Designed miniproteins, single chains, continued (4). Designs and how they scored, part 58

Each design is a single chain, and the fold is of that chain. pLDDT is the mean over its residues in the fold that is shown.

## One batch from the design tools (miniprotein)

Design m13995
Fold by ESMFold2-Fast:
Structure m13995 (fold): chain A 92 residues (1-92)
Amino acid sequence: EELRKEIQELASKYSGHAILSVGHEVEAEIVRRRYEREAEKNPEKREELLEEGEREVKRLEEEAERHRKEYEELKKKADELEEKLKKLEKEK
């Protein structure tokens, strides 16, 4: 029935958001380390590089958090629909 298709569509969507959330978290950590190393090599630009790096890391962390929230919302919806599907299959 329609519920099974809707659950599959939601699973596809929340899986995508989970992957993007983790991806942005990993990218933020790589970017942070890159700017720290560049700051060590260029003491005259240390403050500028660290400030720029912190801004980029915050942007990536905000993107990761946005995708995490979307994952949680979509997964909750899918779990609720799975319970409804199990109830309907039990009544048939």
Scores: mean pLDDT 83

Design m13996
Fold by ESMFold2-Fast:
Structure m13996 (fold): chain A 61 residues (1-61)
Amino acid sequence: MSPEEVEAAIEAAAERVVRLLRLSHPDYSEEQLEAVRETFVRTLRHIWETDPALAQHILDS
């Protein structure tokens, strides 16, 4: 995968997580959802750098 494809996949996964959280936790503010999104993106980038197999598994879920 190209670095651009990896970044796009991470962003797409983050958007899915935020959408799911918005449905399951409607009490979360937009600021809280954005913080979760940023944390998720940062964490998944770190996992991709240290354990790309685990990152791929998360992205395929």
Scores: mean pLDDT 78

Design m13997
Fold by ESMFold2-Fast:
Structure m13997 (fold): chain A 89 residues (1-89)
Amino acid sequence: AAERVRQALALIERAGREAEETGDPAAALERLAAELERLGLLAMARAARLLARMGKAPVGEQVATPEEVAEGTAVLRALSAAVEALEEA
């Protein structure tokens, strides 16, 4: 179980590096979301897609609805806590 989360973290690190190299974090996050879906990490994939959508918004604007932002934030907080618990276990 922990192995999939560690694989997801490696993919996240790779996506961050790709975003820095290309200057396109939205595209990198969309690819990350597809890879997370292949691993069965649907909640992480949803969060990555939400961030990609926000990243495509013009400066100072958000495309995501308030409900999507709140849901994505809650999912990211829960996943962060779960990863931390797995690392400390």
Scores: mean pLDDT 64

Design m13998
Fold by ESMFold2-Fast:
Order: sequence, then C-alpha cells, then structure tokens
Structure m13998 (fold): chain A 92 residues (1-92)
Amino acid sequence: MLSDEERVQMIADLILSLNLLGVDASPLSIFLAEQLAKLGLPPPQPRPTANLLELAGLYAEGEVSMDEVLEKAQEVLDGKTTLKVIGTVRLA
C-alpha cells in the first residue's frame, strides 16, 4: 500500500523520534541503511511527527520490543501486510 519511499521515510521519522527520547535506535538505523542500499534510495530527511513520537514512547516503555519493530518494518517493506503496520502501531 505504501511506496518504498514512504516506508523508508516512516522508518527514518521513527528513528528520529526514538533518538529524541534517548532510546538506542541503532538496530533500526542499521536496518534502514540496509534497505536504502537494496532499494537504491538516498537517505531520507527525518521529520519530527507527534504521532511517531507517541509510538517511540511506547517502544521506549517496552510495550513493543526492538525485534518486533524490525519485524514489522520488514513486513511493511516486503508488502506482506494489508494494513499500514507502522501506522497501526503509531495509532495504537
């Protein structure tokens, strides 16, 4: 449903939000770098968003593990979900 550029942008925005909360986002940063290399896309300009800051807060509080975040990000990029996985987690 999302384009590759939109998916990559959402991951970059999430990494920024995690970093603003002082959370180690290194696994997501590595994952993003690998996906950018595979897709041949330039690094996106991360954007602060209130909704992604809320999601990052949930991750920082341990409601969602980093492994689950990476799994959901991979599912979005693979197109294996009929829903916006990052959008669903952001709204939940």
Scores: mean pLDDT 62

Design m13999
Fold by ESMFold2-Fast:
Structure m13999 (fold): chain A 89 residues (1-89)
Amino acid sequence: SGEKEKRERLAEEVELLFKTMNKEETGKELSELILNGASEEEIREKMKELKVDESVINYILNLMRALELSPAEASMGEAFRRLQEVEEE
């Protein structure tokens, strides 16, 4: 339930971002992949194929992680939890 809403939100942000860059077609293709449940790796590969700037790729992937749309590996989840414990002190 929540994942669908998060994917719709990410897709909207991606479309708006690429429309601003005059790459509306690229944004639409990425949006469709996001809405279809594509993984972080699939999105990353598609962006590289479409010659998207590395900074934009990192921005979108960070949004996916923040929205919990990327399956975090157990090691990454542990790292985030440890960072949170240190900064909460």
Scores: mean pLDDT 72

Design m14000
Fold by ESMFold2-Fast:
Structure m14000 (fold): chain A 107 residues (1-107)
Amino acid sequence: AKREATLLRLAAVLALTFEERREEVLAALETEEERRAWELMADYIEGKVSEEEVRDWLITELGLDESTAESVVEVLRKARELRENMSIEELREIVAMSAEELLEMVK
């Protein structure tokens, strides 16, 4: 429940940022590594790259262990789901929820 509540909030923050600020964030990125990461996340959310490709990149380029990389992929997967199935207003509501309200949602 608590892990799922944390996942839901992180995913909602990412989904909202991707929905409202995708091009502005990309334009503001100054390093090739940051731009690469943003583009890879965008491609994943659009279904253009596999979870395996994202996981492998996190392990090889960022040096994450496999279990941590899988946790990051889980957040991205949930962000994709929320972005496709929820309005901007609904995403903002999730981001604004208390920890207690989020725990109730993930029962």
Scores: mean pLDDT 77

Design m14001
Fold by ESMFold2-Fast:
Structure m14001 (fold): chain A 96 residues (1-96)
Amino acid sequence: SAAEQALAAAELMLRAAEAALAGAPEAERDAIAAQLRAAHAAMTPEAKAILQKAALLVAKEVYGVDEEAPADLPADLEVPQEILELVRKILELIEK
């Protein structure tokens, strides 16, 4: 499903952030980046919209910013809580 694709991509993004912060070998970081690029290329527009909406919702919560959403992003698009939690963890890691 689109939600499963978005979740898998968010999990890869978290792994990439963790590897970068841990100073993982370049080959390991490159392998994760390649997996993320492949996952993103395979994602449907709906899965990409779920990730975009998750990022906007977390940015509003964490930074208090009211960023303009893309015109084609559905206002009623449901974002799974698990994806919101992963995006929040990614932001917490990169702000350390």
Scores: mean pLDDT 77

Design m14002
Fold by ESMFold2-Fast:
Structure m14002 (fold): chain A 92 residues (1-92)
Amino acid sequence: SDAEKAKIDKDIANALVAMILNVAEHMLTPTGVAKIAAMSADDQRALIESLKKLRQQVLQLQQTYGADPQLVQQTLQAIDQVIAVIEANLAK
């Protein structure tokens, strides 16, 4: 049924958003922050661009597949925090 399909789409979208959140949270650990700081400036800029694309994909998962708004908000906040850490590294 359409309702069963929508539930499956939402469950998959939530799983993908949760995986992205876990990756972003790992990047915000002391170990993750240190590894990012050890990257070249070019690799750190490339990571910002990848994170910006990932942010857009998270929003698309909410819009198209009905991913949980609270989970999406937490994930976007974590991505934005990683970007801020990298931008602070590049400002020096």
Scores: mean pLDDT 90

Design m14003
Fold by ESMFold2-Fast:
Structure m14003 (fold): chain A 62 residues (1-62)
Amino acid sequence: SEIPEEMIEYVKEYFKKTKGIELNDVVAKSTVEFYWTLAGNDKDLEGIKRVLEASLALDPEA
């Protein structure tokens, strides 16, 4: 899958700021792929942001 580097960086920073968790490159990339798939028709930054916010609201920790 084609994933923009900026989106990987955004997800890493998002988790760092919201949960204080540092994602390694492998986990960050896999996380972006997962949310990229979940975004469906909203595969832009706004869509990804909303998916991340919704996911954390439902279950902040596994």
Scores: mean pLDDT 67

Design m14004
Fold by ESMFold2-Fast:
Structure m14004 (fold): chain A 82 residues (1-82)
Amino acid sequence: SFKEKLRELAKELGIDLPEGYFDEVFEGKSEKEAARYFLKAIAQKLGIELTDEQLDELAGEFLKVRSPEELMALLKKAVEKQ
């Protein structure tokens, strides 16, 4: 599931998210909205600053991400546009 995809990506990146975080992120949200919140949390943990506009663009692209390496490439591409 999409929720399991997010859990595995966070685990593989060594990022500890609070218990219940995924339930909060998915409550009443679309997959794109959940992806946006997840990307913001991951970026903050990695020390990457992203604008709201960048998060909106990346959320759509994140739905196509299949691995931690692809996620890191996506975040790097966003930073290179700043």
Scores: mean pLDDT 74

Design m14005
Fold by ESMFold2-Fast:
Structure m14005 (fold): chain A 70 residues (1-70)
Amino acid sequence: AKAAATALSNAAIAELALAVLALQQGSLAAATIKANQAIALATQALELGDPTAALIAAAAEATIAAISAQ
């Protein structure tokens, strides 16, 4: 259902926000876990028909790249 896809996208955004916060705090392991959770949730949202989840997945992957640069 569209509502389920939207809920997963919202959950992905929340995990991405936690990943960015953890990265800012220097908690690289926590940031990596949260960024990967954001990608997983965004992928599920895409499969359920939320095209905006592609942008969330891209942002989460960019966050992982930033973690790797630390």
Scores: mean pLDDT 83

Design m14006
Fold by ESMFold2-Fast:
Structure m14006 (fold): chain A 83 residues (1-83)
Amino acid sequence: MKLLAPEVWKKIEETGDKELIELRERAEKLVSEALEAYKEHNLEKALELMEEALEIAREIAERIGDDRLLRIMEVTLEYLKSL
């Protein structure tokens, strides 16, 4: 499952910024690890890993100047923290 929409992936590739590409890869790895933790019925670990992935996605949104994505990430993080 991709944390970021294909349009956002394309924007990151178009920047040629290796740090942004590495942040994207790290966020996707954390989502994969969160899904494995969820399958193992470790909900707390899954939520912690997902929160870390969303924090990285928020940083990506700030760096690429995608205000819509930034707002989505902020709202999603607030919702996750409210659980």
Scores: mean pLDDT 77

Design m14007
Fold by ESMFold2-Fast:
Structure m14007 (fold): chain A 100 residues (1-100)
Amino acid sequence: SADEEKRRAQIALVSDILNHVGATLAAIEGKSKEEALEIVRDTLASVEAILAEAPYPPSPELQAVYERLRATLEAESVEEIRAMLEEVAAALQAIIEKLT
């Protein structure tokens, strides 16, 4: 069904973004704030490309999580970057759980 196709596409989309956020959390370990912010900018560019190629527009919940991911660029420390990315990962996981 069309609803099942949209649900499956959204699960795939959110899972792909979650994988990128998880990779970013691993990549920032032991980095300076400046290096961590550069990695976050690369992650945002990848996520924007994923969203642009998606067959359906992001849900309001996913759009809100994406805005939280962008807000990570305003973080004042690597510890704050990590905490914000962990909150983003948790929110993405919650979206997947609601869809499955």
Scores: mean pLDDT 88

Design m14008
Fold by ESMFold2-Fast:
Structure m14008 (fold): chain A 75 residues (1-75)
Amino acid sequence: EALPSTEEVSAQAAERAATTPDPETAELYRRIAAAPSLLEAARIMGEALLEKVRREGKVDVAAAEERVAAELAKI
C-alpha cells in the first residue's frame, strides 16, 4: 500500500495531539502535524526521543528506536 500523504500524516498527528493525555506527547504530535514532510516528521520524533533519553539518563536504545517506529506506524 502507498505511504500516507504529508497532509494525511499531519491530520492524524493533530488528532493524536488532541486525544493524548500527556502534554509532552501532545506537543510532539503538534510539531509532527506542522512538519512539511514525512522525513521531517520522523526527524522531529527522533529528536524528541533523544532529548528524553538525555534527561532520563541511559535507557534502552533499542526500545526507544522501536517506540519511534511504532508511533510513526500509527500515523
Scores: mean pLDDT 70

Design m14009
Fold by ESMFold2-Fast:
Formats: C-alpha cells, sequence, structure tokens
Structure m14009 (fold): chain A 86 residues (1-86)
C-alpha cells in the first residue's frame, strides 16, 4: 500500500519557494518512513527537520489515513508543510 507525501517549502516571509512529492511503502515502520521523509527533504531542499515530530505525524497518518503538519526548519529560516495520504 502506497503512502503519498506532498512537501511545500516556505521562506520566512511566507512565500512558496519549492515543492515536491514522494511515494513510500506504508507497510514500513513509522520510524523508517520518517527517516526517508527527512532524508528526502534534506537531500532535495537542504533543510533539516525534527525527526521525532515527523515520526509522530506519520503515526497519526497511518491511523487516520491522511493528515498534514507544518514544521519550522532547525535554523528557523523555512517553514515546511507536509501532507500525507494512504
Amino acid sequence: MKLKIKVEVYDKNGNLVDKGEIELDASLPPEEIADKIVEYIESKFGIKLDRKKIEAFIRQVLEKGEGSITVKSEDGKYTVKISAKV
């Protein structure tokens, strides 16, 4: 079963600066899904996020079938919106 993930990156002024989509296997452990999302965002956008917040978000998406979260980058320069659906 596929987990569809949409990522939107906003600068400090609220402007959309980039976006991306990735599909992952929803049968993977939530920690592995979270790691893949964090690695994707870091590799594509150069942005570091709190892995624990992403893992908690993925656990909720896997229970409810969909969700979105907005998190700030570790350096505070960017806001990242992550939307996911099973």
Scores: mean pLDDT 87

Design m14010
Fold by ESMFold2-Fast:
Structure m14010 (fold): chain A 68 residues (1-68)
Amino acid sequence: MEREKRLKELKERLKKLIENGDTAGFAQLVAEEFKDASSDEDRIEIVKAISEALGKKTPSGAELAALG
């Protein structure tokens, strides 16, 4: 499904931004994905993608603030 493909691409993009230290790009991508989310299920999937991209790192207050 297109949504699952989008989430996989989101995870890869988030990982790349984290590896590059691009905090602004990470925050922007997260904000755009939440804005495009049409359901609570989509939002949950985005949160899971962010969590997986961050690995074992607990999101900081700044990272949580970026989620809106």
Scores: mean pLDDT 70

Design m14011
Fold by ESMFold2-Fast:
Structure m14011 (fold): chain A 91 residues (1-91)
Amino acid sequence: TEEAQRLLDEAYQKTLEAAGLVSREGDAEAARAAAEALESVQNIKRGGDIVAETEKAERALRKAAELSSPENARQLEEAKRLVREAAELLL
């Protein structure tokens, strides 16, 4: 639906913003995890396996948050929430 696509676009943009913040913070493992999450959200947008890609994105965002400052972890947790909400509307 149009609402699901809008939420998915919001999830992608939030993940992209959070990945940029993590990259600037300088932890290479956190940056890799954030990039992995971004790829998974993009795969959902391209018609990939919604369940599998959502699980990958959530795991990657959680890992990035664990390795990030509290401020950046908050942004990553918000991205994770948006990904879950979008996935629930697509199922």
Scores: mean pLDDT 85

Design m14012
Fold by ESMFold2-Fast:
Structure m14012 (fold): chain A 76 residues (1-76)
Amino acid sequence: AGAEDVLAAVRAARTGEEALRRAGEVGSRSDTLEGQLAAGSAAMAAAVGLTVGLSDEEVVRLAERAVEGMVRGLLG
């Protein structure tokens, strides 16, 4: 699974906890460094958002942006 699979999984989440779980599931099934780093960044962002009390929608959005930022970092 690549970064786009992580992004799709996070976007399908309805809660922040689901976003964290989905990112972890895709990461565990990823055979690429890109997919593993994208999943790790999404999971970390979701965990931080949940910890500081962001809404479910804000946590999902933060995780989505973390994947996008990781992909940009790997390409630039």
Scores: mean pLDDT 83

Design m14013
Fold by ESMFold2-Fast:
Structure m14013 (fold): chain A 85 residues (1-85)
Amino acid sequence: MEEKIREALAAAEPEMEKLRERWENANEEEKKELEAEKAKILKEMLEKAGINVTLTADNSIVIDPADVERWAKFAGTELGPLVLG
């Protein structure tokens, strides 16, 4: 459980950090593109960590209620600031 989250975090962390850097200097159009990239990376990362998610048309992530605890712990990491909330 925690190991899968750490593995997924380690794999996605470099890309998410790059998104965070780009976000700080991004204009509104760039931010929309970053939101889409972020949502896709988050979905792949969460699924790799064993968390079931659905990506909606507006790039929102819907977490399976059974996996909410895993999501809450994961979202509290340094990648949390990149989550649409």
Scores: mean pLDDT 67

Design m14014
Fold by ESMFold2-Fast:
Structure m14014 (fold): chain A 71 residues (1-71)
Amino acid sequence: SVEEYIEQVKKAFEEMVKDKLPIEEVRAFGDAILERLKELFKKNGYSDETIKRFEEEVKKILDEAIEKLKA
C-alpha cells in the first residue's frame, strides 16, 4: 500500500540519520525518491492531488531528517 511505501521511505531516512550521512547525500536521495514517486504514481493512474500529497509527505520526512542531522 501507499502507507507501506511511505513507512519504507521514512525508515530509510531514519537509518541515514543514525549513520550520520552527509546532508548533501541525504538531500540527493530525497530528490531521487521524489522523482521516482511521481513517475510511479503517474504510471499507476493516481490523481494529481494524491501525487502532490505524497510529495509533500516525502519533503516533510526529508526536512525532519536534515534537521536531526544538523543537531
Scores: mean pLDDT 81

Design m14015
Fold by ESMFold2-Fast:
Structure m14015 (fold): chain A 92 residues (1-92)
Amino acid sequence: MQEKLQEIGLLVLEARRRFEEFRRLAEEGRLTEEKARELLEFFREKIELVKKYRKEAEETLEEVPPVVLKVFDTALEELERLLREAEEIARK
């Protein structure tokens, strides 16, 4: 379980890093439709992965610690927020 929580933390950090690069490219007028598509697909994939891990935790653990559920819920909230902001930027 701890390994999956660490993986989720790294996913959120990577998502933030990619979003900042995407935002910078957009501000510089260098954002391509292909790069926008790649980032949106990345966020959608990672959201589904976190949802899968959350479901597996509920199915495999007799009692899921509240802190574990909070990590999943916080990660999903952050990833969904980044996806929404990226979609808005891509609508140029």
Scores: mean pLDDT 81

Design m14016
Fold by ESMFold2-Fast:
Structure m14016 (fold): chain A 65 residues (1-65)
Amino acid sequence: NAAEEVKKLLESRNLPGLAELAKQIAEYGIKNGKPKEAADSIKTFLENLGLPELAEEVKKIIEDA
């Protein structure tokens, strides 16, 4: 499950609150046929936090789903 993998990745980087938010966005996007929109939303949050490499990893996980 891409949403669970995203959550696991963010939790491994000590971002538990963002992990839960990202999982919810990813689950909603995938379920509604909008995985790219979900990936872009999460990418924006991570880039705004100064984590662009993590943003690309999350985007890849969701888009590969």
Scores: mean pLDDT 81

Design m14017
Fold by ESMFold2-Fast:
Structure m14017 (fold): chain A 111 residues (1-111)
Amino acid sequence: DAKEYLKKAVEYIEEGKYDEALEYLTKAYELDPENPLVLLTYAILLAKLGLYEEAEMVGEVALKKLKEKYGEDNEETKVAEEVLKAIKEKKPDKALEILKKYLEEKEKKEK
């Protein structure tokens, strides 16, 4: 399940286990290559590694895909805008917290 792999990737980023995070992000991408939340999580991982220019580029691609699919007023698009803003401010921990809260709220709605 792409959602479970994405959740695991976020947990590993939070723990500082970046190799494991990349493994689970790769699994999520293989199951759903069009999922912009996978790209957004990868942007956060790049920012945690200090690769801020690459993180911004990947984050902009994720935001563009969300705007095209759901529009600017969609909750997922607004979350991506907040995450990208945090990355641009060089606050990767804030970016991770924003995404984690959104994923937790989405999971509660599926139960």
Scores: mean pLDDT 83

Design m14018
Fold by ESMFold2-Fast:
Structure m14018 (fold): chain A 94 residues (1-94)
Amino acid sequence: LKEAAEKAKEAAKYAAKGDGDKAIKKLNEGKEQARKAAKNSPPKYKDIMKKLEKEFIDAADYVEKLVKEGKYKEAAEAAKQIAKLLEEEDKRFK
């Protein structure tokens, strides 16, 4: 989850600069990290990790929609909130 959170932070940075293409690229990298985390999770965490993967993908798709609509400020704020949420969740699994 920490790597997915870092990608969300990078997406927020690029969205804040109005660089939609790079923001979307970082969101897609974050989705890959979230999928890897869910796939490699121990059986006892599978349900929680699959839920977090789905929530991240849904949230990342929402940020991408904001970027495509030219709402870069809102996209940056949304991506930053996703990163913060994932960092707090990552701490709970350690």
Scores: mean pLDDT 80

Design m14019
Fold by ESMFold2-Fast:
Structure m14019 (fold): chain A 88 residues (1-88)
Amino acid sequence: SPEDSAFLNDNSGEVRAELARELMLAMSSEWTPFAEELLERLVAELRARPYSMIEVLEMVARALLELARHRFPDVDLRELVDISSSLK
């Protein structure tokens, strides 16, 4: 649909911030003050300037890695996608 194309190609900081918020909330089994602060900083950064979609995904991946490291310090973090999948 036209809305799907707009979502995927939108350079709006608000769309990118919403995507980052949804991904972090979906991957977190427990919402801690650390997770809230990390998300708030990420959202503020994404709203402050234009980013490409790949840059947004890199920023989200790094935020999820920090969240996983804080939540599961003894887990091997080399496979972020597998760790994220196991958290549901």
Scores: mean pLDDT 63

Design m14020
Fold by ESMFold2-Fast:
Parts: C-alpha cells; sequence; structure tokens
Structure m14020 (fold): chain A 87 residues (1-87)
C-alpha cells in the first residue's frame, strides 16, 4: 500500500540521517539529504506512486550522496538493500 511505502521511506530517511550524524557529515549536507527524502515522500504519497518508483528515487538520492561521501558507500548500500527487501 502507499502507507507502507511511506513508512519504509521514512525509516530509510531516519537511518541515513543517523549514519550522516554518526559520521560527522556537515549540517548543510544532512539538511539537503533530508529535503531530498521529503521530496521522495511527497511522490510516495501520490495516488499513482509505486514501490519501484519510490525505490528509484531513493537509489538516485543515495548514489549522489555516495559520490560526495565515498566513505559512506558500504553503510548506505546496506541501508538501500534493507529498503529494497521491504519494498
Amino acid sequence: SREEIVEIIEETKKEVLKLMEEKNVPEEDKKATERGFDSVLEHAKQPTATAAGALALVETLLRELKEKYPELSEELDKILAKTKEKL
């Protein structure tokens, strides 16, 4: 359901932001990532939203984050894998 997609994306957002906090990522980049997830959540709340569409948006957001912070790649990939399993 859309409600399940939203819940899974919200959990993924929390896990990513917690990882960024633990790794001392600058506040500006944490806020940018939070805004990125809020955009994904806005899409996920639409009647036409799909699990595949939401996943693709999360994958894009995390790919961009990995490009800026390659040191987070392993942990971000683990979070993404968990999100894929739930979606």
Scores: mean pLDDT 85

Design m14021
Fold by ESMFold2-Fast:
Structure m14021 (fold): chain A 60 residues (1-60)
Amino acid sequence: YEVKVETKGNVTTITVTAGPVRLERVLENASDEQKQKAIQLAEQLGALIEALLAALEALA
């Protein structure tokens, strides 16, 4: 999986890509703590999606 973080001014965009799944979260005026927490959650989400996709493929 991949987590991409882009900050432009007061807008932070976090994109999670895992196989065919792509999720985007936009944060406006987020604190550094909120950004760090969002990135940690995005990393956990990406890992979980990839693990579940691999488990689903193993059933075939």
Scores: mean pLDDT 82

Design m14022
Fold by ESMFold2-Fast:
Structure m14022 (fold): chain A 60 residues (1-60)
Amino acid sequence: MSAREIAERALEIGLEANERKDTKTAMIAGQAFRIAADPTNSREEKQKALDEAEAALKAA
């Protein structure tokens, strides 16, 4: 995924978590979005943050 696609997916997870009233997953997704939007972070770090947000959404 491109950095933009990672950021867009993290935003989608955050919106889904808010719709479910899952504050914990929404916070994880918000953090993943910030990491994905930061140009100083590696693609690997961005992907890892997104994977954590996806795992949180699935666990809820």
Scores: mean pLDDT 80

Design m14023
Fold by ESMFold2-Fast:
Structure m14023 (fold): chain A 99 residues (1-99)
Amino acid sequence: SELEELKEEQKKIAEEAEKKGLTEENLTEEQKELAKKIFELESKKFLEYAKKNEDIELVEEAIEKLKEMIENEPDEELRELLKEALKKLEELKEEILKK
């Protein structure tokens, strides 16, 4: 799975960053791009699953988790990515509730 490969790569990069004494504030452009790709694939897979199963509880849990992630995300680009995912989940919640 491409997602599994990207997650393993992210883990390796995180371990290398720890060894070099890099903080979250010093995330490299490569680390940010990898995080974006992982998040986009996870989000797409999650949305497809939640929409197919009309699982309102799963959608609401994801909304709350994303809100927490947005509040704790120091990187502006990653925060905007999280906000876009939140918008899509809120739209999906409204679609499920209207049925």
Scores: mean pLDDT 70

Design m14024
Fold by ESMFold2-Fast:
Structure m14024 (fold): chain A 72 residues (1-72)
Amino acid sequence: SSDEALARAEAALRAAGPLESFGASAAGTVIYEAAKHLGDEKAARAASQAAGELGPEGSATETIRRARELAG
């Protein structure tokens, strides 16, 4: 499910460092890679859209939240 892609992405980011140290681009990329690995095209599209909407000022936390809303 899209929740699995999002959970794996958050876990991967947290393993690399504090979640607040990452921006929308990093979060979007990690969610996209997790989604592609799982064959979850809905989560993959949500990741790209969320990262694009939030842009360079967006946080990883906001991007994960927005991707979850879009994948809903």
Scores: mean pLDDT 87

Design m14025
Fold by ESMFold2-Fast:
Structure m14025 (fold): chain A 88 residues (1-88)
Amino acid sequence: SAFERAREALLARLAEATARIARETDAAEIRALLAELEAALLEVGRLAREEAVPREVVEEVLRRALAVGRLAGEKLAAADPSLEVVPL
């Protein structure tokens, strides 16, 4: 289904994002990545509503997305003011 394909794609992107966040030092790049993941998550939610997907399946994806958001938030919060970069 469209939902299953979008879910699999998002889970792959979340795994890639976790690795990328660990390597990135640019706050603007981390924020841009989070915006891209948010857009993908909204699309997964839309498809879940269209296909009447059970809430528990959607909650699993949300939990994984929140975990990535937490890692990104921790990295952004730990950023030294001397490492502040101009937004892209």
Scores: mean pLDDT 77

Design m14026
Fold by ESMFold2-Fast:
Structure m14026 (fold): chain A 74 residues (1-74)
Amino acid sequence: SASDEEIDKVIFEGLTRVVEALAAGASREEVEAIAREEMERLRKLMESLGVPEEKIEQILEGFRRAVDILVDAA
């Protein structure tokens, strides 16, 4: 659906920001700030689209996990 495409785009853009920051030598604190900003952006988008809270939590948990994997690999 158009909503799923928009959510996927924001997830991709957020993870791309994290990857680019890590590649540029950003500190853990800077990466954490980016992750928080992107998670807040993603939450607001999903709330505006009427996504159920349970699904919002699952998607944000997945985003958090992906960021943690990227940070650990760096």
Scores: mean pLDDT 87

Design m14027
Fold by ESMFold2-Fast:
Structure m14027 (fold): chain A 107 residues (1-107)
Amino acid sequence: SPAEKQRKLAVEVLNEIKKAVEESLKIIEETGDVEAGLKVFEEKAKEVKEKAKKLSEEFQKLIEELIEGLKKAIEETGTDVKALALKAQELFKEFLGKFAELYREME
């Protein structure tokens, strides 16, 4: 169904954002360079936003909110990778709740 295809692509987009956060965390942990971690996240986020254009406008908004929240978390936590990991988990949990509601409306 169209809803199943949208959900599959949405999960792929979410996994790509998770990988972007993991790459940013690794750079910050290994180098202490927050700006380098932020740059890698922003480059990956741009690619994810382009892929998300194939999804609904409502889902695109949720992805934009998640990306902006994660970007702010990276900037605010600095070299505290544990604080960044916790904040990222909270942002992903909030996104999943909103995504589940959106998916329910599509069925």
Scores: mean pLDDT 82

Design m14028
Fold by ESMFold2-Fast:
Structure m14028 (fold): chain A 78 residues (1-78)
Amino acid sequence: SDMYSILLKALEELKAKVEADPEAYAGELSDEDKEKLKTLESNETNEIEKLLAELLKVMSEDQIAKALQPIVRKLLKE
C-alpha cells in the first residue's frame, strides 16, 4: 500500500543518487552489514529487500538509516 510505495520510491531515489556519486556514499561495511547482505542475497526477498541489498554493497547500514530517517519521521507523524 502507500507505506510500501513510499519506502520503495525512497530506496530507488537513494539508489539513483548512489549511482550518480558512489564516492560520496562509500562507507566501510561492518561485519554485521556483510552478514545482513549475505542473508538478503541468499533468501527470497521482496522489492524493498532487493534494493536494500544493492545499497548495502556501497553504503553502510548506518548511512542508509540516516538517509531514510526524514522519510521514517514523516511516516510516523502522518
Scores: mean pLDDT 71

